# Ledger of designs, part 79: designed miniproteins, single chains, continued (3)

Each design is a single chain, and the fold is of that chain. pLDDT is the mean over its residues in the fold that is shown.

## One batch from the design tools (miniprotein)

Design m10721
Fold by ESMFold2-Fast:
Structure m10721 (fold): chain A 119 residues (1-119)
Amino acid sequence: MRERAEGARKVAEGLAKLLTNIESARKAAEAAKKVVNGSKEDLVKAFEELGKKSSPEDSEAFEKIAEGVRKLSDEDVKILRDILASAADAETDSQLVSYMTGAVLTAIGLAIEAELQSR
């Protein structure tokens, strides 16, 4: 259960960092949409691949997200993936930021829930 809280925190931190680069945030959303019917491992691999093609700063953010996703339950991953996939349909950068902020807040909520369940 401790790993679930740590995983959710890593996802929140990585997603928040991607919000400093709208193009990288959009790539994250599009990757989640492509694997929306896939497994947790498919989402991890998608973010690892984005990390390899990104700047060192964004690469660190994608690596944190991939590590975080790996520590989450399949149900938690489905919730986050569905929110990120919805962000891919955003018509404006403002809408993308709003959906991505929703994903960050959801990850924070999952971390709090996991921490409370472990105590």
Scores: mean pLDDT 84

Design m10722
Fold by ESMFold2-Fast:
Structure m10722 (fold): chain A 69 residues (1-69)
Amino acid sequence: MLEYWKNFENWPEEEKKKEKEKLYEKLFEMFLSVLEMIEPDLPEEEKREEAERLAEGLLRGLEKVEKRG
């Protein structure tokens, strides 16, 4: 993950955008699956909203880690 993020900064802007979108999509699907498993009673729409929030949070966290080293 961190190695992937380091290489990401050196890529062309269009390539960086595509990889960031791919990573976000994978994180979203992962969190959605986790929420389905651990919070089955949560409404589907709310699960998607939470998964989106978690995926965005993780991406932001990775960006912050790169800034700090």
Scores: mean pLDDT 71

Design m10723
Fold by ESMFold2-Fast:
Structure m10723 (fold): chain A 63 residues (1-63)
Amino acid sequence: MPPVTAEQLATLYEALTGRRLPLSHAQRLLDEFPSVPVLTIVSALRLNDGDLEATRARLAEVA
């Protein structure tokens, strides 16, 4: 699969929610969870209103 960039993850989150995701947060999630599907990362972000630490905690349960 082609690699997903932090900009692509942030753009997808913003398109789906209307909320901004900082590129540093997007990059951190991609670096920590490289095996997790992007849609799973986006879903966790949406459930946690874009909160990085809450999203990381949730993804750690499934990674």
Scores: mean pLDDT 80

Design m10724
Fold by ESMFold2-Fast:
Structure m10724 (fold): chain A 80 residues (1-80)
Amino acid sequence: MTSLQFIDCVEDEVLKEAKDVLDSDNLSRILSAIEKVKSIAEEKPLVEVLPILGRELAIATHGLSASKRKIIDKAIEKCY
């Protein structure tokens, strides 16, 4: 799997799992974080992209409840 294929999967699964549960503002923030990682993913192998995605998502999900964060975590797990 390429870095871009992984990030595209994460974006699709986050949209499917979170669209009905997250506020538009929270969803927009998370999608913006994923888009930022996509711009870097073309230049980096997956092992370097994974910690960048983790950091950007941690920032984007700051202040979310544990239950809402769990939905994002489950979306990412589907892409492994």
Scores: mean pLDDT 80

Design m10725
Fold by ESMFold2-Fast:
Structure m10725 (fold): chain A 79 residues (1-79)
Amino acid sequence: SREALAERLQALALERGFDGFTPEAVEAIVDLFEEEGLPASLLPLVVALLEQHHLERNGGRRGTLTLADVEAVRPGILP
């Protein structure tokens, strides 16, 4: 369900030391997974890509994962 994907995303972000996701970032990832029929087993890979991007852009600092972070890594999730 959308709610299960959203909760899993927030849990993965918190486990990696982030403050979580913005609501818009969660919706963008959930929409992508539903539209493309992606398995929930790919969520940790998506969060790892977001972590790499965020840390590179913010000098190694963790904060909140945003819609801009999601859009930046989107091409790496889908061909």
Scores: mean pLDDT 84

Design m10726
Fold by ESMFold2-Fast:
Structure m10726 (fold): chain A 71 residues (1-71)
Amino acid sequence: MRYRVTAPSGREFVAENGSEALKALAVDDPELAQRIAKRAREISKETGLSFDEAAIEALKEEPEVELEELP
């Protein structure tokens, strides 16, 4: 599954998984990417989801980031 991610700067990029999305976001906003990665680790621990899946959930929780699932 692919995702379109819009950073707070308005920069858009396409990622195939949560790890790729976080890496791309880190180029634009490394502090935000670190906060989201920390939250993703918490979600992964609490739910048993993979880090990639937890990263997508963490991105969805962030109000400054827009995440859209692509067909």
Scores: mean pLDDT 82

Design m10727
Fold by ESMFold2-Fast:
Structure m10727 (fold): chain A 71 residues (1-71)
Amino acid sequence: MTEEQWKEVDAASYIVALATFRVAARNAGDEELAKLADEYLSKATKLFDQGKYDEAIKVAEEGLKKVREAA
């Protein structure tokens, strides 16, 4: 497996974690937290679709940090 393939797996894992927090926020009725998670999820997913896995990971990590700070 190439370094790029491992980065893709890592990026996908971070995106899934962010999506999980978005679902949890919506289930808790926290619309602002869900919106925050969704904004970073959208940015990370766009970078992932462009093959920019390192950038997708950084955006998803920042999103997870912001979601944890806001929760």
Scores: mean pLDDT 81

Design m10728
Fold by ESMFold2-Fast:
Structure m10728 (fold): chain A 76 residues (1-76)
Amino acid sequence: MSDRDLLEEVLRSHGVSDAAIARLTDEDIARLREYLEREDFEKAASILVAKLGLPFERALEIVKEYARRRKELEEQ
């Protein structure tokens, strides 16, 4: 599963539309990964706020779930 596919699955599970998800570029996803590797969840969440118009609290929950699932896939 690619990082994009995993993030899209998490976003869909939180009710984000496919049209909104399509606004995320590969650069946005790469920046999300970089911030998560630095444990900078606030900056990672800010990307989703800016691109998808999500409330910060919701974006923060989404990036934390994405980070957890990504780590689980890397440890398999």
Scores: mean pLDDT 80

Design m10729
Fold by ESMFold2-Fast:
Structure m10729 (fold): chain A 111 residues (1-111)
Amino acid sequence: EEKLAELDRLRAEARELVREAIAAIEAGDYEAARAAIERLEEVLRRLFRLALELAKDHEQLLRLIGLYLAALGDLLDALEALDRGDKEEAIKALEAVQERVDRIVELAKES
């Protein structure tokens, strides 16, 4: 129960950082956007570590690893889009990160 509450806190923190990053991108503040993405990567790493502790079997563990690697790829895509000034692609990548975070939390809670 305490670990499930921590998953919900990390999910909420990730959602807030995605919103912060998107707002910064819309405002053209790419430094603030990159800072939010850096913090989002740290939250994602902590959330993944906790989800692994809750994994009940090997199949769930592999699914969690796949979701985490996909989320890291989306974060990289967002940073690369920002380097090009491509706001639409950066926002799309951040929205994909949020969906993967939601899937990681849902899967971990099924344990």
Scores: mean pLDDT 87

Design m10730
Fold by ESMFold2-Fast:
Structure m10730 (fold): chain A 74 residues (1-74)
Amino acid sequence: SKRSAAIRALVEAARASTDPAEAATLLAVAQEMQLNPDWSLEELEALMREVAARYPEWRAALDRALAIVRETFA
């Protein structure tokens, strides 16, 4: 499924990351997708935007996670 492919892509990106904070954020998004299989892409994007608004320091990592998910769903 596109969801399984997105989770795999997020985990691989986390493994390749040299930034521990980025790696942790990518893995957290992958875990949320595994725990909430009923969430649509729109719901995931909305959650990520809300988190980035509250925690601007995570914005870059969340934007990267969103880009990976969008590419997989395209």
Scores: mean pLDDT 81

Design m10731
Fold by ESMFold2-Fast:
Structure m10731 (fold): chain A 94 residues (1-94)
Amino acid sequence: VELTKEEKEEAKEIAKILNEDPSKVELAVEVFSEYLKDEDESVRVKAAKLLKEISKELHEENKKFFIPVLKKVSEEDSSALVRKAAAEALKELL
């Protein structure tokens, strides 16, 4: 499942907000951590793919805060699709 053009634009706007106000990074980590634990596999895949797009635009100092949750999901999620999407997002942060 690919992100829509609108979802990719939303991801860039989120990255911009976090870069301009790093105090919101902790809240963003909590929100995406909840989506990455969703009962619906499609929601978890989409959250990981959004984080990949966000990670491309994040300043380096903000990237480290998303590493623990993406590493855990890439290693532990029950779905191979979710693990792959999380691993690709993690690669953008490293």
Scores: mean pLDDT 84

Design m10732
Fold by ESMFold2-Fast:
Formats: sequence, C-alpha cells, structure tokens
Structure m10732 (fold): chain A 65 residues (1-65)
Amino acid sequence: MEEKKEKAKELALKYAEQLAQKFKDAGAKYVKVEQLSETKFKVTFEYDGEKKEVIIDANDFLEAL
C-alpha cells in the first residue's frame, strides 16, 4: 500500500516536470514547478502575457495504479 503512494507521488512529479517542459516547448515563459504539499504540485507559467497555473494531485494517480 505504501509503495503505491510513493509511486503515485513520483509519477505526479514527473508528470508536472513533463508538462512544464511541454509548456516551455510551446513558448511559455517563467515556467516553474512548485510542491504545494506531499501530494500536490503546481506548474506556473506565462503565455501570451497571461499568468496561468495547473495543479497536479498525486492522489489522482493512485486510481491509475
């Protein structure tokens, strides 16, 4: 049970980093990945002069594992 939680957290972080890279590749500026809690990550970026954010929750990945 603990192994699934650890894998979900790792997958969520990797997904956040991949998403950040995709935004950078698409021309987004000031792309940043932040850990909000043990299970939540935030990707912040600016696109077309607008600041945007995406929240990624490791608990969502537990359902896929």
Scores: mean pLDDT 78

Design m10733
Fold by ESMFold2-Fast:
Structure m10733 (fold): chain A 64 residues (1-64)
Amino acid sequence: LDKLPEPHKELIEKLMTSKEDPVEIVKKYFKEEKGIELSEEKAKEIVKKLIDYAKSLGIEVKLK
């Protein structure tokens, strides 16, 4: 991801509400939506970016 002009709202909501590993949620999302296989490290990086973005919008994300 070189830029995210709009947040993936569905992905952020899944991170907030799902009890699944956030890395797995991100990996599944990118595989199904974009056909991209992410490494564990890349998925973790994306999770951090999404959390930071959600916080900028006043949304609290609790990781599980």
Scores: mean pLDDT 67

Design m10734
Fold by ESMFold2-Fast:
Structure m10734 (fold): chain A 65 residues (1-65)
Amino acid sequence: EAALEALRRIFGEETARYLYSLLKHLGVSDEEIAAIRTADDVLAMARRAGATPEQLAHLERSLAE
């Protein structure tokens, strides 16, 4: 799927799977996910979608690697 492939190209397989699952559970569309280009885009999107402070902290750690 294009959304998951976009994340894989930027972050790698393991991180991409985690990000895709989280964003989909937050109600983000595949079209929005496919538009992601940077770690900052992921954080902004998760924050906009109502991610908890704990989810955002976990995302920041995952993206820092």
Scores: mean pLDDT 80

Design m10735
Fold by ESMFold2-Fast:
Structure m10735 (fold): chain A 94 residues (1-94)
Amino acid sequence: SVEEARQAALESLRKNGEVDLSGLTDLSPEAIAAQREALRAVAREVIEAGKEYDKGNFEEAMKRFGFKSKEELKTAVEQARAMLAADERLRARG
């Protein structure tokens, strides 16, 4: 399910620039924690793809993650950054 969560997160970021967590609702706490970590890992990878785009390696980045346009990649990077910022803020409280 961690690999499935990773693929689902990538699909969500490609389509809407958003991460859909609805599929996690009926899982055990351990499975939910593992899938949240997979989502964080995917967000970091998408941000790295944005850095590769800035270096001029945008074709490779888009092929690797299946983005069809630079606008789609930019939206996904913005959503990934927002998600990681929210996650960090919650962890800082705990």
Scores: mean pLDDT 65

Design m10736
Fold by ESMFold2-Fast:
Structure m10736 (fold): chain A 79 residues (1-79)
Amino acid sequence: SKLEELKEKLINGPVEEMLANKDNPEKMEEIYNKEIEKRKKMIELAKKGEESEFRDWMIKVYEEAIKAIEETYEKLKKE
C-alpha cells in the first residue's frame, strides 16, 4: 500500500545511508544524529497540527523509524 511504502522510505533511507558509510564511523554518526533529529522535529511539528487519525499514524511511523535507526546504528557499532 502507499502508506506501507511511505513507512518503508522513512525507515530505509537513513538505514541505507548508514550502511553505505559503514567504513566511515564519523560519517555514520553524522547521518545517525541528523536523521534522528529530523524525525524528532517532524514528531513535534505533527503534534502542533490538528488532531486526526492520520496525524497519530504519522507520529507512530516516525517513532518506529527512530527506533529502527537507533537499533541499526547500535548493531553497526558492535560489528
Scores: mean pLDDT 81

Design m10737
Fold by ESMFold2-Fast:
Structure m10737 (fold): chain A 71 residues (1-71)
Amino acid sequence: SELERQIEEVIREARRMVDELAEELGWSDEERQRLIEQVERMVRTMILDNGATKEEVLRGVRTVLSHLRSR
């Protein structure tokens, strides 16, 4: 479905951002995988339960990652 495709696209983009941040910050594979799982749950919840747009979800992901980067 269109929603499933949109979810997959957002998750793919979010995973790229997490991978980049994890590499930059020198995170372990375990830490990286935990964040990926959290972000994927957030994306699915925002789109499926809250009807969020792709733009709104990506803004949320960017906010979370920005907070982690600023530490």
Scores: mean pLDDT 83

Design m10738
Fold by ESMFold2-Fast:
Structure m10738 (fold): chain A 75 residues (1-75)
Amino acid sequence: SDEVKELVQKGFLLLRDEKYEEALEYFEKALELDPEEVKPYLIEAYRLITGELPKELEKLSAEEILELLKEAIKS
């Protein structure tokens, strides 16, 4: 949906500005609207934050990936 895309785009802009906590708030809002549509974007956000793309991410839910993102920004 357009709303999900707008929230995700805002999240990525905030990641670029190193505003990690605010970025995750936008990803969480998008996830509440459509977890399946958001999942690929959360995987990309994980790659951008950590520089890694574990194969296991495809097996996780969008909610589980968001929790990993919350942990990644604390490191």
Scores: mean pLDDT 86

Design m10739
Fold by ESMFold2-Fast:
Structure m10739 (fold): chain A 84 residues (1-84)
Amino acid sequence: MKITETIVKTKEGGATVTVVGKKGTKVEFITDSKSESHTFEQDGEAFTVTAEKPETIKVIATGEAKVHVGGAGVESVEVKEVEG
């Protein structure tokens, strides 16, 4: 099973992380303050997490997904493939 971990570090200015995937893909968002998970129920569905302050956002996608990162507060983005 293919698992992709995306780590986004934010700074002042805020950041938005949007994940778009195929039906059946699972995504987990882990921030310094919360964790949430979603399963894509249709192709091209999108799930979004927004950070208003400096923090680390981890996105773990199981299956076929694309991660989009934007906003004035994006400091760094790191992508890792892990075995699951």
Scores: mean pLDDT 80

Design m10740
Fold by ESMFold2-Fast:
Structure m10740 (fold): chain A 68 residues (1-68)
Amino acid sequence: METPDHRRAFRTLLLTGPPRSEEEIRAAVLRNDPRALLAEATAAGRHFAATGDVEAPLARLEALLARK
């Protein structure tokens, strides 16, 4: 995660990996469609790979998590 490629992969994992809290993990699982949430997180990772910006896609992912 110190190299550019590792940093991008790490950011992608952060967006598509485990939620920031146990409640978010539970909400994602309980939603009955973690695949849809993962798809949105994957799109966020692609945005980061293209622009290096995480804030906009992260806010979008957080909005989905908040909706529960």
Scores: mean pLDDT 52

Design m10741
Fold by ESMFold2-Fast:
Structure m10741 (fold): chain A 92 residues (1-92)
Amino acid sequence: MDKYVEEAARQLLALLRERMPEVERNVALGKENPDANPEAVEVYTLVAEGAPEEEQLKLLKELILKASGGDEENIKLIAENLPLMPELLDSL
């Protein structure tokens, strides 16, 4: 549902902003690693560079939808667990 995708995207954006030094490090590592997820690197790059919030949220929503496969229960699971998965940002 749109509300869960919106909420998950906003929660992830807040976490990325709180952990900005890690985001900047992960962007640098992603650019050096050819096997890195290019969509995640793009999202983190926009967040680190201070792109308009609407663009950041749009790409985060696309990333969440892709990761969930568009499944509503998976989207809900991501929204519920994002605050408990800070280590996920380190895997990029």
Scores: mean pLDDT 68

Design m10742
Fold by ESMFold2-Fast:
Structure m10742 (fold): chain A 95 residues (1-95)
Amino acid sequence: SLPVFKEITEENVLLHIEELRKVTDDPFLLSILDKVSTLKKEDVLEAELELQKSAGVVPTEEQINFMLENLNPLQLGSVVLERIARRLENLRNQV
């Protein structure tokens, strides 16, 4: 079963990461989870950019600068974890 992401906080973010690690063997997704688990803005931003690239999306320099200026690592990390959870849910619904 996939975790339900209703509210990601500083206290529970590492638990959500660990639950996602248990339900995927994808080395790419595991590497993204490793970057998010650092809770460092640079690592979490790299994780978001790699996820967007894997989906065929290339963010602009202005979008990257906005994320660096306006989002903290926890806010950005919660976006990354939601994207991973959605990808895993979609994979489980395919034959």
Scores: mean pLDDT 76

Design m10743
Fold by ESMFold2-Fast:
Structure m10743 (fold): chain A 82 residues (1-82)
Amino acid sequence: DPVVELAKEALENSTDPLVINAAKALLEAYELLKKGASLLEIEEELGLAEIHIAIAKLVGADPELLALVEKALDELLKKLAE
């Protein structure tokens, strides 16, 4: 699954806590979606991921690793729209 693959790649290759926390939140949101959790629980983890990504951009995190978590977020949002 592209969400899991992209988020795990970011986790395995990043030492940045903001990128790591964004990737973890995306993986948690994906697991919640797979378990049929409420939209509110999924949105809480998505919100955490979006905040960490936004801060990572502001502080100049690694652009390649940042792109991985941004793509994972986009793929997860596509699943929620279906």
Scores: mean pLDDT 85

Design m10744
Fold by ESMFold2-Fast:
Structure m10744 (fold): chain A 69 residues (1-69)
Amino acid sequence: MYEEKVRELLKRYLAALGVDPSTLSDEELGQLLDDEMLAAIEAQLEAEGLPQEEIDKVLAAARELRERA
């Protein structure tokens, strides 16, 4: 599921900052998905060579997670 990809990307980002993602609620994770984070996710997925269709689906899942926060 694309939400799993969003959570994976957030976990990698937080781990790079020394933050344990297991301490964060789904609401707090959704609040991290601001416009700058969405742009960073898109840029990272483009750099990894994902097709635009898959990038769009990941971004849609990220926006949905943000709206639920």
Scores: mean pLDDT 74

Design m10745
Fold by ESMFold2-Fast:
Structure m10745 (fold): chain A 80 residues (1-80)
Amino acid sequence: SSVDVQASSIVLSDDQIQRIQSLVDQRSQQQGWDPNSQSVQDLVNIVIDYMKIHMAMMPDAVMSDDVINQIVDVSWQDYT
């Protein structure tokens, strides 16, 4: 019953966060990075921040897989 008590203090849905984590994990494996490393966790947080900014600028926009992939790509390039 945790869902009944916790109001989402995160602008992103759990599904969106899971998608971001999966994409970051995939890219980390391609680079040979440890998915449990601080660097990978920092990158996940960067992508989340970019997504929140995108949603704030375009509140009625649909968060498609393509949009999420673009945000991950930009965040990855800016971080690495």
Scores: mean pLDDT 67

Design m10746
Fold by ESMFold2-Fast:
Structure m10746 (fold): chain A 86 residues (1-86)
Amino acid sequence: LRTRVTVEKTPEKTRITVEQELVDSVERARELAEGARAVAPEARERFLREYPNALPFVRIEVTFEELSPETGRLRVRVEVEIRVEP
């Protein structure tokens, strides 16, 4: 299991990407990714309620990438992008 966190910050936006590499059956990993994806809209709405000035520039996406179909190795990526006005 490996976890990688990447933070990209520019004067115009902040992007946080969290990647986690899983070793399991592809089918089970997809179920977990779909579950997480279903929760993303609720998390977005809670964030927008807390930070109304960020409304048009908040994106929350959950994606997955198959690294090896033979071993069921899968990477789950959660990306949050927030644009801030100076």
Scores: mean pLDDT 56

Design m10747
Fold by ESMFold2-Fast:
Structure m10747 (fold): chain A 60 residues (1-60)
Amino acid sequence: SSSELLNTYINLGVLANNNGNYPLALSYYQKALELAQKNNASPELITLLQHAIDELQKLL
């Protein structure tokens, strides 16, 4: 389901970030954000993903 895929992208982004692979983490969080927006996810989750993306972009 779209919800399972969204959770998978978030988990992969977290894993990449924990491994110091910031470009990969950014890619997964961007995919998660796109899917969250298309599937009417909570405003809180969308804001959280946008914040994570902004922080990662500052590290690159």
Scores: mean pLDDT 87

Design m10748
Fold by ESMFold2-Fast:
Structure m10748 (fold): chain A 87 residues (1-87)
Amino acid sequence: GEEKLREIQEEARRVLERGEPVYEKRRPTMTPEEQAKADLLLELYRLLAEGRGVEGFRKAAERYREMGEEEMAKEAEEAARYLEEIR
């Protein structure tokens, strides 16, 4: 249970370490929609790295619905449920 959550946290940290510098370089060239989606993804990975993945995915699902990204919202809700189940 908890071992899988720790694996997810470590993976999230690696994704952030690799991705944040690339994102910061690209941010000024992004559209407002691209920036909003990228900011959401970075916040999600930060919450995952902190062990707050359920909170992160639920917040992401709400934000994706606000953006009209219904498929991504459903995937985020399923991910939140998965993380609760492996607790």
Scores: mean pLDDT 81

Design m10749
Fold by ESMFold2-Fast:
Structure m10749 (fold): chain A 56 residues (1-56)
Amino acid sequence: DFTLSPERQQIRQEALRTANKKMDELTKNNEGQQAYDDVSREVARQYQEQLRRLQE
């Protein structure tokens, strides 16, 4: 249960969906690989931030 934490799992899935959407938007805009890499880092950071706020 602590490992699974229903709330954490929900936030995790939602964050993943949001991240995927952002990645899709980059692909749609036909951004260069450099921009893709930059956003990839930002998405990962935001994902971790959401997990951290739940850690509280």
Scores: mean pLDDT 68

Design m10750
Fold by ESMFold2-Fast:
Structure m10750 (fold): chain A 92 residues (1-92)
Amino acid sequence: MRVTGTLLKDGEVVRTESAEVETIEEALDFARRMIAEGEALGADMVQITLTGGSPEERERTGEEIVKEARELGYAASLFSHGDETTVDIVLP
C-alpha cells in the first residue's frame, strides 16, 4: 500500500511525501510524522491518501489513522472512494 501525506497552509500545498507501507503500524508512524511536521510548519491540514492494496485494507488503515488523529486531539474525517481512501486531519 502507498501512503501520501500532504500538508496544506492557507489553501496551499507546502509539503508532500509518499512512502510504501506493509503494515497498519507503518502507516500510523507515517501519519504521526506528517502531523508533527504539519504542527512544526503551522499547517492548517494534513491530508493522508492511501492507494494500492485492497479497498478493505485501505478502509481499515484509514479508520486507524482517523482514530489516532482524534486521540491526539485533532478533528479528522475519512473518505473512501474508488481506488483511494483519504483522511483529512484539521490542525489548529
Scores: mean pLDDT 84

Design m10751
Fold by ESMFold2-Fast:
Structure m10751 (fold): chain A 75 residues (1-75)
Amino acid sequence: SREELARAQLEGGRILKKAGDLAGARRVYEALIREFPDTRYAGEALLGLGEIYEEEGDYEKARAYYELREKLFPE
């Protein structure tokens, strides 16, 4: 299902991030958001992108992803 595929991509991105492959994790999260934008996992991928950009010192991009997540996936 779409949910299962989106979840698998999210897990893949998280594994890459834990391994220190921030560029790889970013690509996986971006692909998830593009392919499955309407899943809860896309919201989690937006948070993951914000965290990666924050770790890289790109605070403007980090803020943009956090704000986009709030807008598209309100609590």
Scores: mean pLDDT 85

Design m10752
Fold by ESMFold2-Fast:
Structure m10752 (fold): chain A 87 residues (1-87)
Amino acid sequence: SREELARAVAEALGISEEKVRELMDKYGATTVEQLAKALIEEFGLKYGLAVLRAARDLGITDLDQVTPEQAEALREKIKEYLKELEK
């Protein structure tokens, strides 16, 4: 669900779940790619790229079709990419 995805992204990025949901609404995001673009606009490339790459690797596209297992895998993969994107 969108709520499970929002929680996973928020926990991985260290931001509030409310902020992730706000960005989904503000940008009309229905796909993870659209959410990643919103994250780039608001927080810069690192956060958006980490989410985009993690979702791509896991085949997660639609915000409303995310299972709890997919959300957990996404959280872990985002954290992995965040470490790789550190200088």
Scores: mean pLDDT 83

Design m10753
Fold by ESMFold2-Fast:
Structure m10753 (fold): chain A 78 residues (1-78)
Amino acid sequence: GESAQDAAGAALSAAGRAGTLAMVKGPDSSATAEAVYLDARGRGEAVGSQARGRGESPGGEGEAEGDGMASQSRVVAR
């Protein structure tokens, strides 16, 4: 559902800039949320991969979004 995608989008925007940037460029936030969820067990690593794509905040996002990733996996309900 769309409700789950809306919730995931809101969580990404609130949780971290890496998720927010991905949404601005691509409206497929559910794909981003699912990728983050699959690697939620290695939170810093998943966020690090996204931060690397941007090349802006190597490390800052990994730490800050570590907490956000756990919340995102809950919002995605998987």
Scores: mean pLDDT 42

Design m10754
Fold by ESMFold2-Fast:
Structure m10754 (fold): chain A 93 residues (1-93)
Amino acid sequence: MPSLLQQVVALLREIARLADASPAEEQRMVQVAQEFAQSKDPLKQAILYTTLTVELAGWIFRLRREGRFEAAREVERLTRQIHTLLQQIAQQN
């Protein structure tokens, strides 16, 4: 079975495709998620969680600004799944 982190990475890559994100934006988000999963420091995890939340909100805002409302709704749905998985990862640490 894929790990919680592998599930988060798969969802981030799907969001990147939907948002037409650059490879650099996708890789940055994947790196933040990996650092979140590896951290044993609750404060560091909170900072990384906030970074992911702000960046994903930015992609949703960009899609809405471009009139891509169906893609924005799908990214919002996938973002909710990511938040649930990140909370589960935090509880394991």
Scores: mean pLDDT 87

Design m10755
Fold by ESMFold2-Fast:
Structure m10755 (fold): chain A 74 residues (1-74)
Amino acid sequence: GLSEEQAKKALDLLRETHPGFRAALARDPGLEADLRRYLMESSLSQEEKASVISGLTGVPVETALAAIREAEET
């Protein structure tokens, strides 16, 4: 899983780059905490994690994957 800082960075990147992600977080106040925990605790591949985020938020899988990859470089 990602560190807490890496998970935060991935979610911040999605918030900055995708209006639909901001809308999803606004509709569900618990979603950001759930996604942060998921990114930190999940042992799934980057692609599988991106697919889950895409399904929950409507963000394209490639957009979610790019954010996860960028965050892991930190």
Scores: mean pLDDT 82

Design m10756
Fold by ESMFold2-Fast:
Structure m10756 (fold): chain A 88 residues (1-88)
Amino acid sequence: MIEELKRKIAELKENPDDPEVKAEGLETVYKAIEEMEKLIRENPGDPETQKKLKEMVKLINELLKVLGISPKEFRDELLARRKAEAAA
């Protein structure tokens, strides 16, 4: 996940106006959030997991900034996505 986040940040910086790259970047953020939640559930209190989570948060924030998405917009989209998954 960390390498995928770094790759998507680089791709988006090179192609800032490409709608496909933007869509892939956003999907990568959702995948990263799901992986973080899984790591927290499976490895509570593990120091290596905590270090990995901090790095992932940093990369997620950088990717969202490059995408031009505010924390509020992302939170609203995440809630909408989870509501859709719960309804399915």
Scores: mean pLDDT 77

